# Ledger of designs, part 47: designed miniproteins, single chains, continued (3)

Each design is a single chain, and the fold is of that chain. pLDDT is the mean over its residues in the fold that is shown.

## One batch from the design tools (miniprotein)

Design m9622
Fold by ESMFold2-Fast:
Structure m9622 (fold): chain A 90 residues (1-90)
Amino acid sequence: SIRDRVIKELEELVKKVKEDIREEARRRGLEDDPAVQQALRELDVVVKVIIEDIRRAPDSELDRLKELAIEILDGLREQIHRLLDELAAR
C-alpha cells in the first residue's frame, strides 16, 4: 500500500540520519556524550509519533504528512549538528 511505502521510506531515512549523526559524533569523540544520546532518544520519540500519525491517517493525507515528516527530520538533524558543534568547541 502507499501507507506501507511511506512508512518504509521514512524508516530508511531515519536510519540513515541516525547513522550519519552517530558517525559524526564518533569522529568528534562525542559518541558517549549524554547530551548526544538524549538528542537521539528525542529524535526517536518524535519519529514514533509521526509514524503512528501516518498509520492512522487517511490515504489522501499521506503525501502531505510525508513532506512534513521530512521537513521535521531535517530540522532535527540541523539541531543535533549544532549541538555537536557546540560540544566539540568545549
Scores: mean pLDDT 87

Design m9623
Fold by ESMFold2-Fast:
Structure m9623 (fold): chain A 74 residues (1-74)
Amino acid sequence: DRVRELLRRAEELARRVGVDVARLRELARHGLPLSLQTMEQTFEKMLREAEENPEKAPEAAGSMLVGAHIALRS
């Protein structure tokens, strides 16, 4: 459930900033698996940073989407 919630939030952020969600899902196929807890902590930090600095939002959204899709496939 947490991974799905993180994915939902990342997709919402990506849509707001115009990131290609389909491309990011494809990249996630070739990523390395991460621990769920590390991913959750990293995503929370990236979301906070994106809210404080909108210029970083596309990068944060991309990283969160890749990480969430890797976790879902594990």
Scores: mean pLDDT 62

Design m9624
Fold by ESMFold2-Fast:
Structure m9624 (fold): chain A 94 residues (1-94)
Amino acid sequence: MVNQINQFTNQGTISSINQVRNMLNNQISQSQRSINNGNIQRASQYINQSSTGMIQMRQVSRNNPSVSSQTNQVINSVGPQIQSIQNQMTQQGV
């Protein structure tokens, strides 16, 4: 685990952070589309993947101050979107 985090942090160029941000944005977009189409199970799969990516991004931000600005921008833009989708799924699942 620590070696994987250090490896991710050492590879944490702005390019790598942008790739993760693009993946998270795609997963959120697909999750929202799945909710709009009534596919809650598919939406749950995408949002769970997004939540895992956010945990990794927070760890990179915490362990690497040199890229914390870029990682915090991703966290601040993506986090509320994930929470919004989770709330929508809860309302439709109850």
Scores: mean pLDDT 73

Design m9625
Fold by ESMFold2-Fast:
Structure m9625 (fold): chain A 73 residues (1-73)
Amino acid sequence: LADQVLANLERQLEEAERLYKEGKFDEAKRVYEDLIATLDDILSRKDLLTPEQVARLEEMRKRAEELLKEIDS
């Protein structure tokens, strides 16, 4: 996994969190859903990732899923 791809995913998570904080839940939800789908695709190939990359991607997925659940509650 390229470092630039990981950095872009982290920026997407930050953008979604800002949207959530500003009360733009519909926009935040779409960004979180898109991010989770991308993370699931990348994580489906763990053999191509370092343990550190897997840990970082799983933390991002967990955070995105938690905030998505807050919106859907």
Scores: mean pLDDT 81

Design m9626
Fold by ESMFold2-Fast:
Structure m9626 (fold): chain A 76 residues (1-76)
Amino acid sequence: MAEAEVVGVHVEREGDRVTVTAVARGADAEEAAALARRAAEEALRAAGAELTSVEVETAEVNGTALAVATATGRLR
């Protein structure tokens, strides 16, 4: 089976606010969560925003861990 991987990243912008949602999957919920968080933070910084908050949620489906990270930042 593949190791933990990012399966999607979505970037939304509203004025000076940037919100990134990153989804990762893997065999380990903690590893998937860490990967999703890292991907969301990297995408936010690539968009030129400073990180203000990040939240991570995890779920397990049929032996696969799924993590969703939502990072919010502000353009400078």
Scores: mean pLDDT 81

Design m9627
Fold by ESMFold2-Fast:
Formats: sequence, C-alpha cells, structure tokens
Structure m9627 (fold): chain A 120 residues (1-120)
Amino acid sequence: MVERAIRLAEEALRHAKEGDREAARRAALAAVGLIGTLAREALERARAAGLPEAELRRLAEVLGRAVEAAGRLAEAIEEGRNAEEAAEALKRIALALGRLAEDPARLGEVEEAVREAEKI
C-alpha cells in the first residue's frame, strides 16, 4: 500500500504541473484513500495487540490528524499551491504510517510528518 500511495502522490504532482486539475485531484484523493486505509489498519492492529485505552486514544488522535493533513495536502496539489512540498509531505505521511505498521513505537515519526505537513 505505501509504495502505491507514494506513486499516486507523484502522479498527482505530475498532473498538477501539466495543469490537469481533474487528473491531479483523482490521483491525490486515491493517495489519501490509501493513507486512510493504512491509518485504520494501524489502529485495528493496536487494538488487537491490547494497547492501553490512553495509548489507543493518543494513536487515534494522531492518525486522525494524519488523514486530515493528507486531505489538505491533496487540495493543495489539486490547486497547484506549494504542490511539490505538498506531494513530498503526503509521501512522508505514507512512509511514516508504513513504519508505524511494522513498529508501534514509531508513532513519533507520524507525529513529526503531520507537524511538517501542517506548515504547508
């Protein structure tokens, strides 16, 4: 999933640079959809692993912010606003979520990716 989200972010940037707003939007929203799936799967795995309720709440909050940030980045790419920075931030969120899926201790990497994305 991660590699596909990255390719879709790159495809969205390419279409945005070509002035194809509709194609850029479709690719960017597809990347956001995969990011949402990665976030949901990470939360479901944490619940299944029996993480404490306080840690599950913090995880859910960070994952919710990651999905919201991804949506705003997709809009920025569609509109051509800081599109290169937005596409790079979208790729960083996807990578951080992939690493979180392998190691739950890596939540800080998602928090950092979201914080940098929120500056765009």
Scores: mean pLDDT 90

Design m9628
Fold by ESMFold2-Fast:
Structure m9628 (fold): chain A 56 residues (1-56)
Amino acid sequence: MFMTTEEEISVLLGVDVSDIEKIELVKREGLSDVYRVTLKDGSEKLVSVPTGGIRF
């Protein structure tokens, strides 16, 4: 049931963990933490992860 932040983001974005260059916590929003994910191809994605499901 518990996954690492990297694994949850990989599932949410539909990419492999190995394609993720870095993950940055951008901000906390009441019910979610917002992460900026940089992929190996240089693209960036913003993803909201539920607070309480994943904690850094």
Scores: mean pLDDT 72

Design m9629
Fold by ESMFold2-Fast:
Structure m9629 (fold): chain A 81 residues (1-81)
Amino acid sequence: ALEEINLIRKVMSADTTDEDVERLLKLLKERNDQEGIELVKEMYEAIKNPSLTKEQIDELIKKYNDYLAKLRAEVKARLAA
């Protein structure tokens, strides 16, 4: 929906420029982080395409939350140690 597209755009634009997205993709490619590459590509494409379907938006949000959950789990593990 339009609201979810706007949220994705706002989140991405807060800390990410087009140049930052390309730089991040290059780093992820060097790391062979395929999940990160796919996520960044989909988010970048979503910003440029306001006509995404509800299913496409839900998939992106899920992938984004799953990726963030992995990072949060890593931080939590380090704090627990």
Scores: mean pLDDT 63

Design m9630
Fold by ESMFold2-Fast:
Structure m9630 (fold): chain A 103 residues (1-103)
Amino acid sequence: LEEAKRWARENLARYRELYEAAVADALDHPVADEDYARLTEAARAHAAVTALEVLENSEKVGHTEKLPEAEELLLLARELEEAIKEGKAAEVGKELIAQDEAL
């Protein structure tokens, strides 16, 4: 976890840029499988980084209110990573867009 926190901090700006770029691409154009795969990777990175930030703040200031949310985000990040390893990144990206459009 401490190693993951360090890695996430070093890559935070890059992952936020990737996420923003992927979302912008998905909204502006008919999305190709490559773009859906990029969205899944960006979503995984964003979820992991956000969860680690919540955990860090909870440790330093004792705010435990968002710990359950952080645990859910870590589980999501792991599930997305597993899907990417299985070659299902594009399929999962399509599901993420469909869920967002349904809201």
Scores: mean pLDDT 63

Design m9631
Fold by ESMFold2-Fast:
Structure m9631 (fold): chain A 61 residues (1-61)
Amino acid sequence: AKEQLEKLRKELEEAMQELKKAVENGDKQGTLQAIGRIIRYIGERLDLGLENGIPWSEALK
């Protein structure tokens, strides 16, 4: 649903902010953890995009 895509976008933005903070602090573990969360949210967005008729290639843009 469109609402779920917006929720994932917000969660992705939060994960990106955590990544920036971890990198600035030299936190290797936090950096890897944030990257993992970003990858997970991208995957969820792809799944939702396909359910809403968006081709896989378009869902990655």
Scores: mean pLDDT 71

Design m9632
Fold by ESMFold2-Fast:
Structure m9632 (fold): chain A 80 residues (1-80)
Amino acid sequence: PSDKEIEEAVLEAGKKEGTGNLVSLSGLKEAVRRLGLGDKFTDEEIDEAYLEAIRKHGLGGGGLLSTGVAVEAIRILLSK
């Protein structure tokens, strides 16, 4: 997927969850599904990318991601 497609999937996932510009772990999984990648990555790999993005941006574990940080989490998955 292109960077634009990743950004659009993340924004739609956040909108669907009612979090607007913030994305939960479930929202990140929804974005991965919207990109047609749900069967390509395991839940464990998505969880790891979510935690890596949080660690990189100093948000602490278990928080909500900004859309930009959620896009970075998907980029981490795609770089494997």
Scores: mean pLDDT 74

Design m9633
Fold by ESMFold2-Fast:
Structure m9633 (fold): chain A 95 residues (1-95)
Amino acid sequence: MEAREEARRAAESGEETASRGKDASGMTGGAISGTGAGVTAMLAGKRAGSEELAREGARLAAEKMRRGAERAKSEDGRLGGELGAKGAENVAEGA
């Protein structure tokens, strides 16, 4: 399947993991999940042989994490989502 679709799926998995992390540590869970989703998306793009797809995938993960932060019901969940988005954006910029 296309690297972009794989990146989107990885971002969605990260968002779900961040939501589950709210019970234990919303901020830490979000940061880890978002950064991980960004890395996974970037690697998927690189495996497809496209640096542009790698960067786009990581940016998509960042957008998904940012959207999750906006929907967070707790401050810790919101901070976690924003930290995760920043982590994914840093992955995209570092590619």
Scores: mean pLDDT 63

Design m9634
Fold by ESMFold2-Fast:
Structure m9634 (fold): chain A 68 residues (1-68)
Amino acid sequence: MKEKAINFAKAALDLARAGYEQSPERAVRIAEAAVKNLRNTSKHFPEAKEVLDQAAEEAERLAREARA
């Protein structure tokens, strides 16, 4: 299960970063969705909580940067 959570976090961050390069406005929406999904997943997978929480923090940072 930890492996699936890590892959999910990686995919969500990759999508947020790709959006940031294409359009800052789109990047904010994708990053915000990623934060919500990663934090919800963290509640269900204690084994991967550290990885998922770190990914959520990175996604929040990307959303902040896209707004700036």
Scores: mean pLDDT 72

Design m9635
Fold by ESMFold2-Fast:
Structure m9635 (fold): chain A 64 residues (1-64)
Amino acid sequence: KTVTITVTGDKAVLSSDGKVFKKGETVTLEGDPTVSIDEEGNLIVTTPQGTYVADPDDVTVTVS
């Protein structure tokens, strides 16, 4: 299972290792990522390599 996050809005996607993905950028995540929403309404994508945090209104998520 692969998860692709496309940043469509002004809020960046942040990775746990300090990487930042901005509007128009795409992140492809492999290794059967888990997608969840935290208490603050942020989209959390967890992989064996790290965690990615996004605002769900500012991203498009595709699962394949």
Scores: mean pLDDT 81

Design m9636
Fold by ESMFold2-Fast:
Structure m9636 (fold): chain A 89 residues (1-89)
Amino acid sequence: MEEEQRRKAEQLIQDVRDTVAYLRELAKTSKDKQAVLELIDQTLQSLEAAKELAARDESLSPEERERVIKAIDEAIEELKKLKEEIEKE
């Protein structure tokens, strides 16, 4: 049970980190800045929803919930900064 909870938390954290990395690459390589901004806005909404779900997830230990929420908060801050960088161009 503990090991399953840890694996679930690690997978969620990795998925969040991979999403941020993907959007950063799109921001650097894409000629369609508007499409990137729309994807960031959609992702921010999804991350806020995921944070609320993680806070209520009884299948995760309190420690694992804290780790997942922290990763989501860090991703939200990184994507907000990325959005500002694109909008300043």
Scores: mean pLDDT 84

Design m9637
Fold by ESMFold2-Fast:
Structure m9637 (fold): chain A 87 residues (1-87)
Amino acid sequence: SATASFEEIKEKLEKEIEELKKNYEKLDPMEQRLAEVLLELYEGKMSEEEAIERIEEILREAGEESPEEIEAARNTVRMVKELREKL
């Protein structure tokens, strides 16, 4: 079964955060706003609830009405928060 250990998830998320920082200036305005929320959450400057609310607001303002895409964004917030709490 393809199951990731916590260490594998941690390494993947750390790489994604580092890549996000490197490519931040190349992102479109919506992606930059989403990246800012995720980075603030990762740095412990924002609560999970605040991050979810902000991400939902950003996506709705951008015209994203897909429940699947919104849920994927919420799951990303939860994963970043879980990683932060285990550090």
Scores: mean pLDDT 73

Design m9638
Fold by ESMFold2-Fast:
Parts: C-alpha cells; sequence; structure tokens
Structure m9638 (fold): chain A 62 residues (1-62)
C-alpha cells in the first residue's frame, strides 16, 4: 500500500513518521502531488525546500 511504502521509505531515511503523517503523505503519493508532498514535508520535518523535493521524489518513485 502507499502507506506502507511511505512508512518504510521515511524510516530508511532516518525519520519516525506518525500515523497521521503517513496517512497524509500517502494521500499525496496516490494523487501524484509532488508540490503537496514537498510543502507538507517542509512544515512537518523542518527541512529545506530542496531536501523536501528530494524526499517527495523518493516517496513518488515506483
Amino acid sequence: SAEDRVRRRLEELGYRPSAEDIRRLAAFVEARDAAGLAEYLQERLGVSAEVAEWIAGVLLAP
């Protein structure tokens, strides 16, 4: 599922996402919304725009 993929990939990157974060990010992944992913990641993780865009790409990859 998208939720399982989001959890696994974020944990592999060293993050500990909440169940809410996983659900929100999975919805953006299913919608293929790279901009929404990057904005959410910036707000929740406090990372730069460039890092958020990179993580969004990782989450959207097959």
Scores: mean pLDDT 86

Design m9639
Fold by ESMFold2-Fast:
Structure m9639 (fold): chain A 62 residues (1-62)
Amino acid sequence: MLSDEQLRTLAEIVGVSPEAVRRGIELAKELMQTKSVDETAAEIAEELGISKEAALLIVGSS
């Protein structure tokens, strides 16, 4: 489970708000039940308007 401090750190690294990171993590948890890591990262990148590389950091934290 990701702590509040980890959420803030990840948001700073990715360059988005903590709210965006939290949304991305929630989506990653749901999507990874049926999708691959790569596919999940692509979906999150589109939903949050960030790069796939940044989305992979969020997925890895989920």
Scores: mean pLDDT 78

Design m9640
Fold by ESMFold2-Fast:
Structure m9640 (fold): chain A 80 residues (1-80)
Amino acid sequence: SYLEKLKEFNERLVELLEKYLEGKISEEELIEKIRELAKELNLSQEEMDSYIEFAKEFLSLPKEEQLERIEYIKKVIEEV
């Protein structure tokens, strides 16, 4: 279903965000991998653009707030 697709996207998004925080990938690699993931899962252009804007906002936040955003996404995923 569409909701199952979004759940899979957000689970893999969380993994990418955590890799970034662990210093395993750069900011540029994070954005590129999110675009690749959106294409792999056949997300619409509008959905892809929304997630890229989310990632840019995330990268502008202090580390403490970045961790809070990841925890929030994890909680939302559990409800889907």
Scores: mean pLDDT 86

Design m9641
Fold by ESMFold2-Fast:
Structure m9641 (fold): chain A 71 residues (1-71)
Amino acid sequence: LEAAADAILAATADEVKEEIDFLVKNGYSREEAEKRIRDEILANVERLRKEHPDWTDEEIVAALLARRAAR
């Protein structure tokens, strides 16, 4: 679960940095912004594992990356 979240964070590092900077400019501390983004990713990984218990960690990561790319 944490490994999948870390993989997503690494693959989307530039987008995560932009989201953190946006939240910090809107009154969040950097630590709060980082925690919020990480918690959201962890919640999405856990949700997909429950919906698709037959998926591998790689498939869950790929699905979440595809969702972020579709922005």
Scores: mean pLDDT 75

Design m9642
Fold by ESMFold2-Fast:
Order: structure tokens, then sequence, then C-alpha cells
Structure m9642 (fold): chain A 99 residues (1-99)
């Protein structure tokens, strides 16, 4: 059964928190994330914190990634809440930016 909790758009504050958690996770998983990957996440986090216009551009890209996250959730028959959906959208965007 696919259940997707209704989620509003990701806010800048939520994006900062999700990027901080992603950075902490990447630093614990150096088997998966290279030093260059970690540096890119750090640079993105700093830019989102210090540049409001850049943060708005990143938030727009997160909304596009959210549509892709919803399709993946439906394809795999997963049940997710709003926080999990937002986390997956940010993770998909990071994957695209690190590619």
Amino acid sequence: MVIIEEAGPVTREELIALLERALASARRRTDVFTPEDIARIEALLDAVRNDEAFAEEVLARVEEARERAIELIRKHGLQVNAAQLKSLAVALLLSELLA
C-alpha cells in the first residue's frame, strides 16, 4: 500500500536542517562519500545559509526532486510521512548535484 502524507513545500529552515543531517551522515559513511562529496555538501550548506536568493533557487530544485521522490515511492509501494518525503527529495537533489 502506498501512503504519502500531505507535505507543504520545504522551507529554508527545513532545508538547512536536512543538509546538516545529510552532512553528518556523509561524514559517518566515508565508505560511500568521498572527501570531495563532503566538501560539496558543506559548500551547499554554507551557500544556503548565507545567500537568500541561492536558497530560493535550491528550494525550487527540491520541489522538482519531490515529484521524482513521489514517483519512486509509488513505484516501490512505500509508505512515507511528510518528513521522510522531504528528506528523500533533498537526498535526490544532493545525488544529482554530486554526479
Scores: mean pLDDT 77

Design m9643
Fold by ESMFold2-Fast:
Structure m9643 (fold): chain A 75 residues (1-75)
Amino acid sequence: SAAAERLRALGEEHFARGDYETAAKYYALAASLDPDDAAIWRALGDAMRALAEQDPTDERSRRAAERAYARAEEL
């Protein structure tokens, strides 16, 4: 959808600035609107992986990245 595409673009802008937490929020909203778009799930996975890389104890972000990538691979 146009709304999901716009949210993804906002996520990409924040990701480019290193604001992975805000990027992940926008990507998650985009995925909720277009759950069958594999590219959005991959982008969410990338943002969550970047968060986990900043804090190795962040098991939630690591697992969220794994789930997002798995969803993208199923589509």
Scores: mean pLDDT 88

Design m9644
Fold by ESMFold2-Fast:
Structure m9644 (fold): chain A 62 residues (1-62)
Amino acid sequence: DLEKTKQTIEELAPEVGKGIALASGAKEAKVEVKPLSENKLELTLTAGDFKKVTIIDTSAWP
């Protein structure tokens, strides 16, 4: 179920992003998820002036 996997990532990404940012000393963190294709998700982590974009490729997932 690629759709369920994608939905799970979209639900968990904000919590994971906040945890990472807080552990790194940021006061606030925001994670945005944007679907690029059926097999690719773009995650944008913003924590203060820090911004990182990560592409997750779900084509290798069961």
Scores: mean pLDDT 67

Design m9645
Fold by ESMFold2-Fast:
Structure m9645 (fold): chain A 94 residues (1-94)
Amino acid sequence: EIEVTREALIDALDTVIEFLEKKKKELSEEQQKIAEEAIKKLEEARKILENNGDLKEAIETAIEGLKLAKEAIPEYKESFDSAIKSFEEEKKKI
């Protein structure tokens, strides 16, 4: 079984958080609120990973954040759906 590295997951989350922070400025007030909730969920997942918490919980929290990100920025739906699928596949290996 190939072990999922916490560092690789943290890097992926940092990339998504940075993207959402930059794009948030271009969104409607309603979409900005959803994007902020997405960022909070992704930061929660990142914190679980950094504190050597439960890997499955971190992945599940990240998936929740990505689903909110997809709702906030529907034009990037395919990219977020791909990321969700990748995280769900990693969860199955645990």
Scores: mean pLDDT 83

Design m9646
Fold by ESMFold2-Fast:
Structure m9646 (fold): chain A 99 residues (1-99)
Amino acid sequence: DEEKKKEEARKKRLEALENLPKALETVETDPDEKKRLEALAQMARAVNVYHGYLDNLHIPENKELVEKYREDVERAEKLLNENIEEVVKALRENAKPPP
């Protein structure tokens, strides 16, 4: 049933956006590095979903979702970029041969 699969996919995409504020709070406030990394993965997924809605603005429902989550996505993109630089730096430091 293709229609049921499309509705389930739509529901999962909506859930990713609905969970974005909680993921943002976790990245900013949680002292647990593992939880922050999991939240960063959730944020990356939500940002990708949001860009999918941006590509389909001819659908009225997508325009409403884009407007609703714009600020959360902008904050998520900033945090993802900041954390990517830290991850790259950590990997670079670990690649140095011990003296």
Scores: mean pLDDT 74

Design m9647
Fold by ESMFold2-Fast:
Structure m9647 (fold): chain A 89 residues (1-89)
Amino acid sequence: DEEIKKLKEEVVKLAKEKGLTDEQIETLLAEIEELVEDGVKLEEIKKLMKKFIEIFANSKTDEEALEKIEELKEEMGYEFVKIEGYIEL
């Protein structure tokens, strides 16, 4: 989908401007795919990606950043429910 591709391009550009590594950017792109599969709207995904980029930029380690991202997803009460990886479509 072109809209998802454009969102990914915007996220990559912003992340590079904030000094994120290619590995961190790949993690963000994987999160976009998961959020799309969970039915989260693209406008909300864009807001989440901006927050995730700031978390990576301000974290001491990638492990800390990933933990903060998971906490943020749980705390924000988004419509998607993180079901532990067991839905086969």
Scores: mean pLDDT 73

Design m9648
Fold by ESMFold2-Fast:
Structure m9648 (fold): chain A 102 residues (1-102)
Amino acid sequence: MDEVIKKLIELGKEIYEELEEISKLPEEEARKKLKELLEKYKKKLEEILKKKYGGLEIQLVAVIGLLGDPELAKELLKLLKEGRYDEATELLEKELKKIEKE
């Protein structure tokens, strides 16, 4: 579990850094790079997890990557693995509300 969590945190950091660089590019180039990043992210995520996850789990991991918060990523992944979907959803909603008020 810890190795998977560590790899997901590292992937989240890479995504956040790449998104910051993409945001500096012209719109047309940014769209192309964003598409490449999403394809790279999907491939790496499938390799790390080696298991079919539901769409919700994939979306939650993607959002965690966008937040760039390794502790949030670790906590949400633990809740999901324990089947605590309601608690995972509440935690994610709370963190998303903080971002809206930045």
Scores: mean pLDDT 60

Design m9649
Fold by ESMFold2-Fast:
Structure m9649 (fold): chain A 73 residues (1-73)
Amino acid sequence: SESEKLNQIIDSIETLLDNLVKQGYSTQEIVQKVNEKVKELTKDMPPRTQALVGFYAVSLLSEADLRLEREKR
């Protein structure tokens, strides 16, 4: 189902983001790598699904950046 596929894609993006943060990549590098992964995982999906995954990835990136800034300060 579309929901099951979306959950798998979201999990993959979350895992990638967590690993990149732990490895000490810069925010700019993390954004680039996550965007490339989103494009790869959603390339064969309908445009609406690509947009939804894109919105979710932006939300995750924003949350991670805010959390990282709070931890550093």
Scores: mean pLDDT 78

Design m9650
Fold by ESMFold2-Fast:
Structure m9650 (fold): chain A 80 residues (1-80)
Amino acid sequence: DLTPVQQVLQRQAQALARQIQDAVDAGASVEELRQITDDSIEQLRRDLRAVGASQAEIDRAVAGFRDAADVMLTDAEARL
């Protein structure tokens, strides 16, 4: 059902959501949540290159992921 690009994006989104939730539960700082998000975006770029995604596909996927991550980060910061 999912393309390789969509599978990578879905797995990374699930991983980021879990990492943010675990960090919030552990009492992480805003700076730590931002670092987790930045690291997740760079990992997404690497994983997309590894599955042979084009630069245009990587750029679109990263933009969409960043928008979703910004929402998750804003919600998580409100819970701190």
Scores: mean pLDDT 84

Design m9651
Fold by ESMFold2-Fast:
Structure m9651 (fold): chain A 80 residues (1-80)
Amino acid sequence: SAELEAKMAEIQKRLQELGDQLYQALQAGNRAEAERILAEIKKLYAELLELIKQLYPELYDQVKAHVDALIAKMEAEIAA
């Protein structure tokens, strides 16, 4: 539906903004802020995956694998 597609686009835009904020926090050495931002990123990716499952079910497994790998990389960067 057009409503679900619009919601997906808004989530993707917010994820891009949060990704930029995460790397700024990491560059500043602010681990606590980076962890808070990552928690919000994880929540938005969960919402995005539910929309993908509804709109593009054939892509769900591939998108989920990509998201899981991306989150693991972000977690590793915060832990370093």
Scores: mean pLDDT 88

Design m9652
Fold by ESMFold2-Fast:
Structure m9652 (fold): chain A 64 residues (1-64)
Amino acid sequence: AAKDEISGSDKPAPYVATSEYFKESRKVGEAHYEALKKPEEELNVTELVAYRLLFTTVPLPRIK
């Protein structure tokens, strides 16, 4: 209902979003990112091997 807008600042952002909250969130995010990055490196190794094999199989003699 449009009249709900009268609630005045219905979205005042009622959360402990203080500067420290962001810093803590960042730390948790980084830790999670590092854990996520680990599998990427493993997957990257596999992909890198595939890319290398592809480049080795398909030679590009002339480049201009």
Scores: mean pLDDT 50

Design m9653
Fold by ESMFold2-Fast:
Structure m9653 (fold): chain A 75 residues (1-75)
Amino acid sequence: DVEKVAKEGVEKVKKAKSAEEAVKISRETGLQLRKLGASAEDAARAGKEIYEAVKEKFGEEAAKKATLAFWDALR
């Protein structure tokens, strides 16, 4: 379930102890969504939620790195 994996990824970044861990979780979430064949729309929604969660906890720079890792994994 694409939505379940996306939500789990967002929850994990909220619990991450460092920006580096949040980036790693974001990459892993992107890989899982790729395996599930997530649509472009599902991926965009998940990416936005990850960006917002990481930005709130670790700031904009960390959020950009996490989002880049997420999208790189989806390629």
Scores: mean pLDDT 85

Design m9654
Fold by ESMFold2-Fast:
Structure m9654 (fold): chain A 85 residues (1-85)
Amino acid sequence: SEIEETKRQVLALIDEARAVAKETLDEETYNGLEGTLDLARELIEKAESLEEIAGVLGFVLDVLERVLPEDVYNAFRQRVDEILA
């Protein structure tokens, strides 16, 4: 289904964001973000609509914008836009 395929793509994107953050951020900032990404993963797995998935992604992007370099953040934002198109 469309929702299951979107979930698969979004969960993969969250895993990629986690890997990039681990390499890019200091340990204290990464540990804070890890909890946020774990929560986002659980919410995506439980989502029953594309609207719920979009809401969780908006939350993740807000957090990433505050902690990632602008060029790295813009790359993730672009991929979110492509997944939700």
Scores: mean pLDDT 85

Design m9655
Fold by ESMFold2-Fast:
Structure m9655 (fold): chain A 96 residues (1-96)
Amino acid sequence: SIEELKKLYENMLTNLVGYILRHTDDEEVREKIKKLYEEALEKIKNAKTPEEIEQIYDEFVKELESLVDPDLAEKLRELDEITRQMLARRAAEAAG
């Protein structure tokens, strides 16, 4: 359901942010990430479709990648790919 998807995406955002904040000591970058995180959570809560939730998440991950070093950005891409595959499977199972 859309409620389940929202909770899953909120948890994924929280986990990604937690990971980055543990690997970034730049205070300015940390503050920017926290602000993006809060904005993304608000957008997800207001989303009406799975497609909107996915778009919000994709935009957040891309912005996050642009703020961190290349090694950390690569790790984010790996985590994002795994997470998106898992969500796509759950969405397909719910639809089928």
Scores: mean pLDDT 80

Design m9656
Fold by ESMFold2-Fast:
Structure m9656 (fold): chain A 55 residues (1-55)
Amino acid sequence: GAGEKAAAGALSGLDAAGIAAMVPGLDLEHARRAKEALDAGDGKTAGAYADASGG
């Protein structure tokens, strides 16, 4: 929906440091890998990196 598209656009506009700031406990290296996966359209890999750092 429109909210999902807006969220994806906001995340796509962030660099690795911006993503790390948005996700509590996510380190910069995992944020960088998550950003690369998101830019490639691989949300599952992006989620795995976020979970590995933040959980």
Scores: mean pLDDT 66

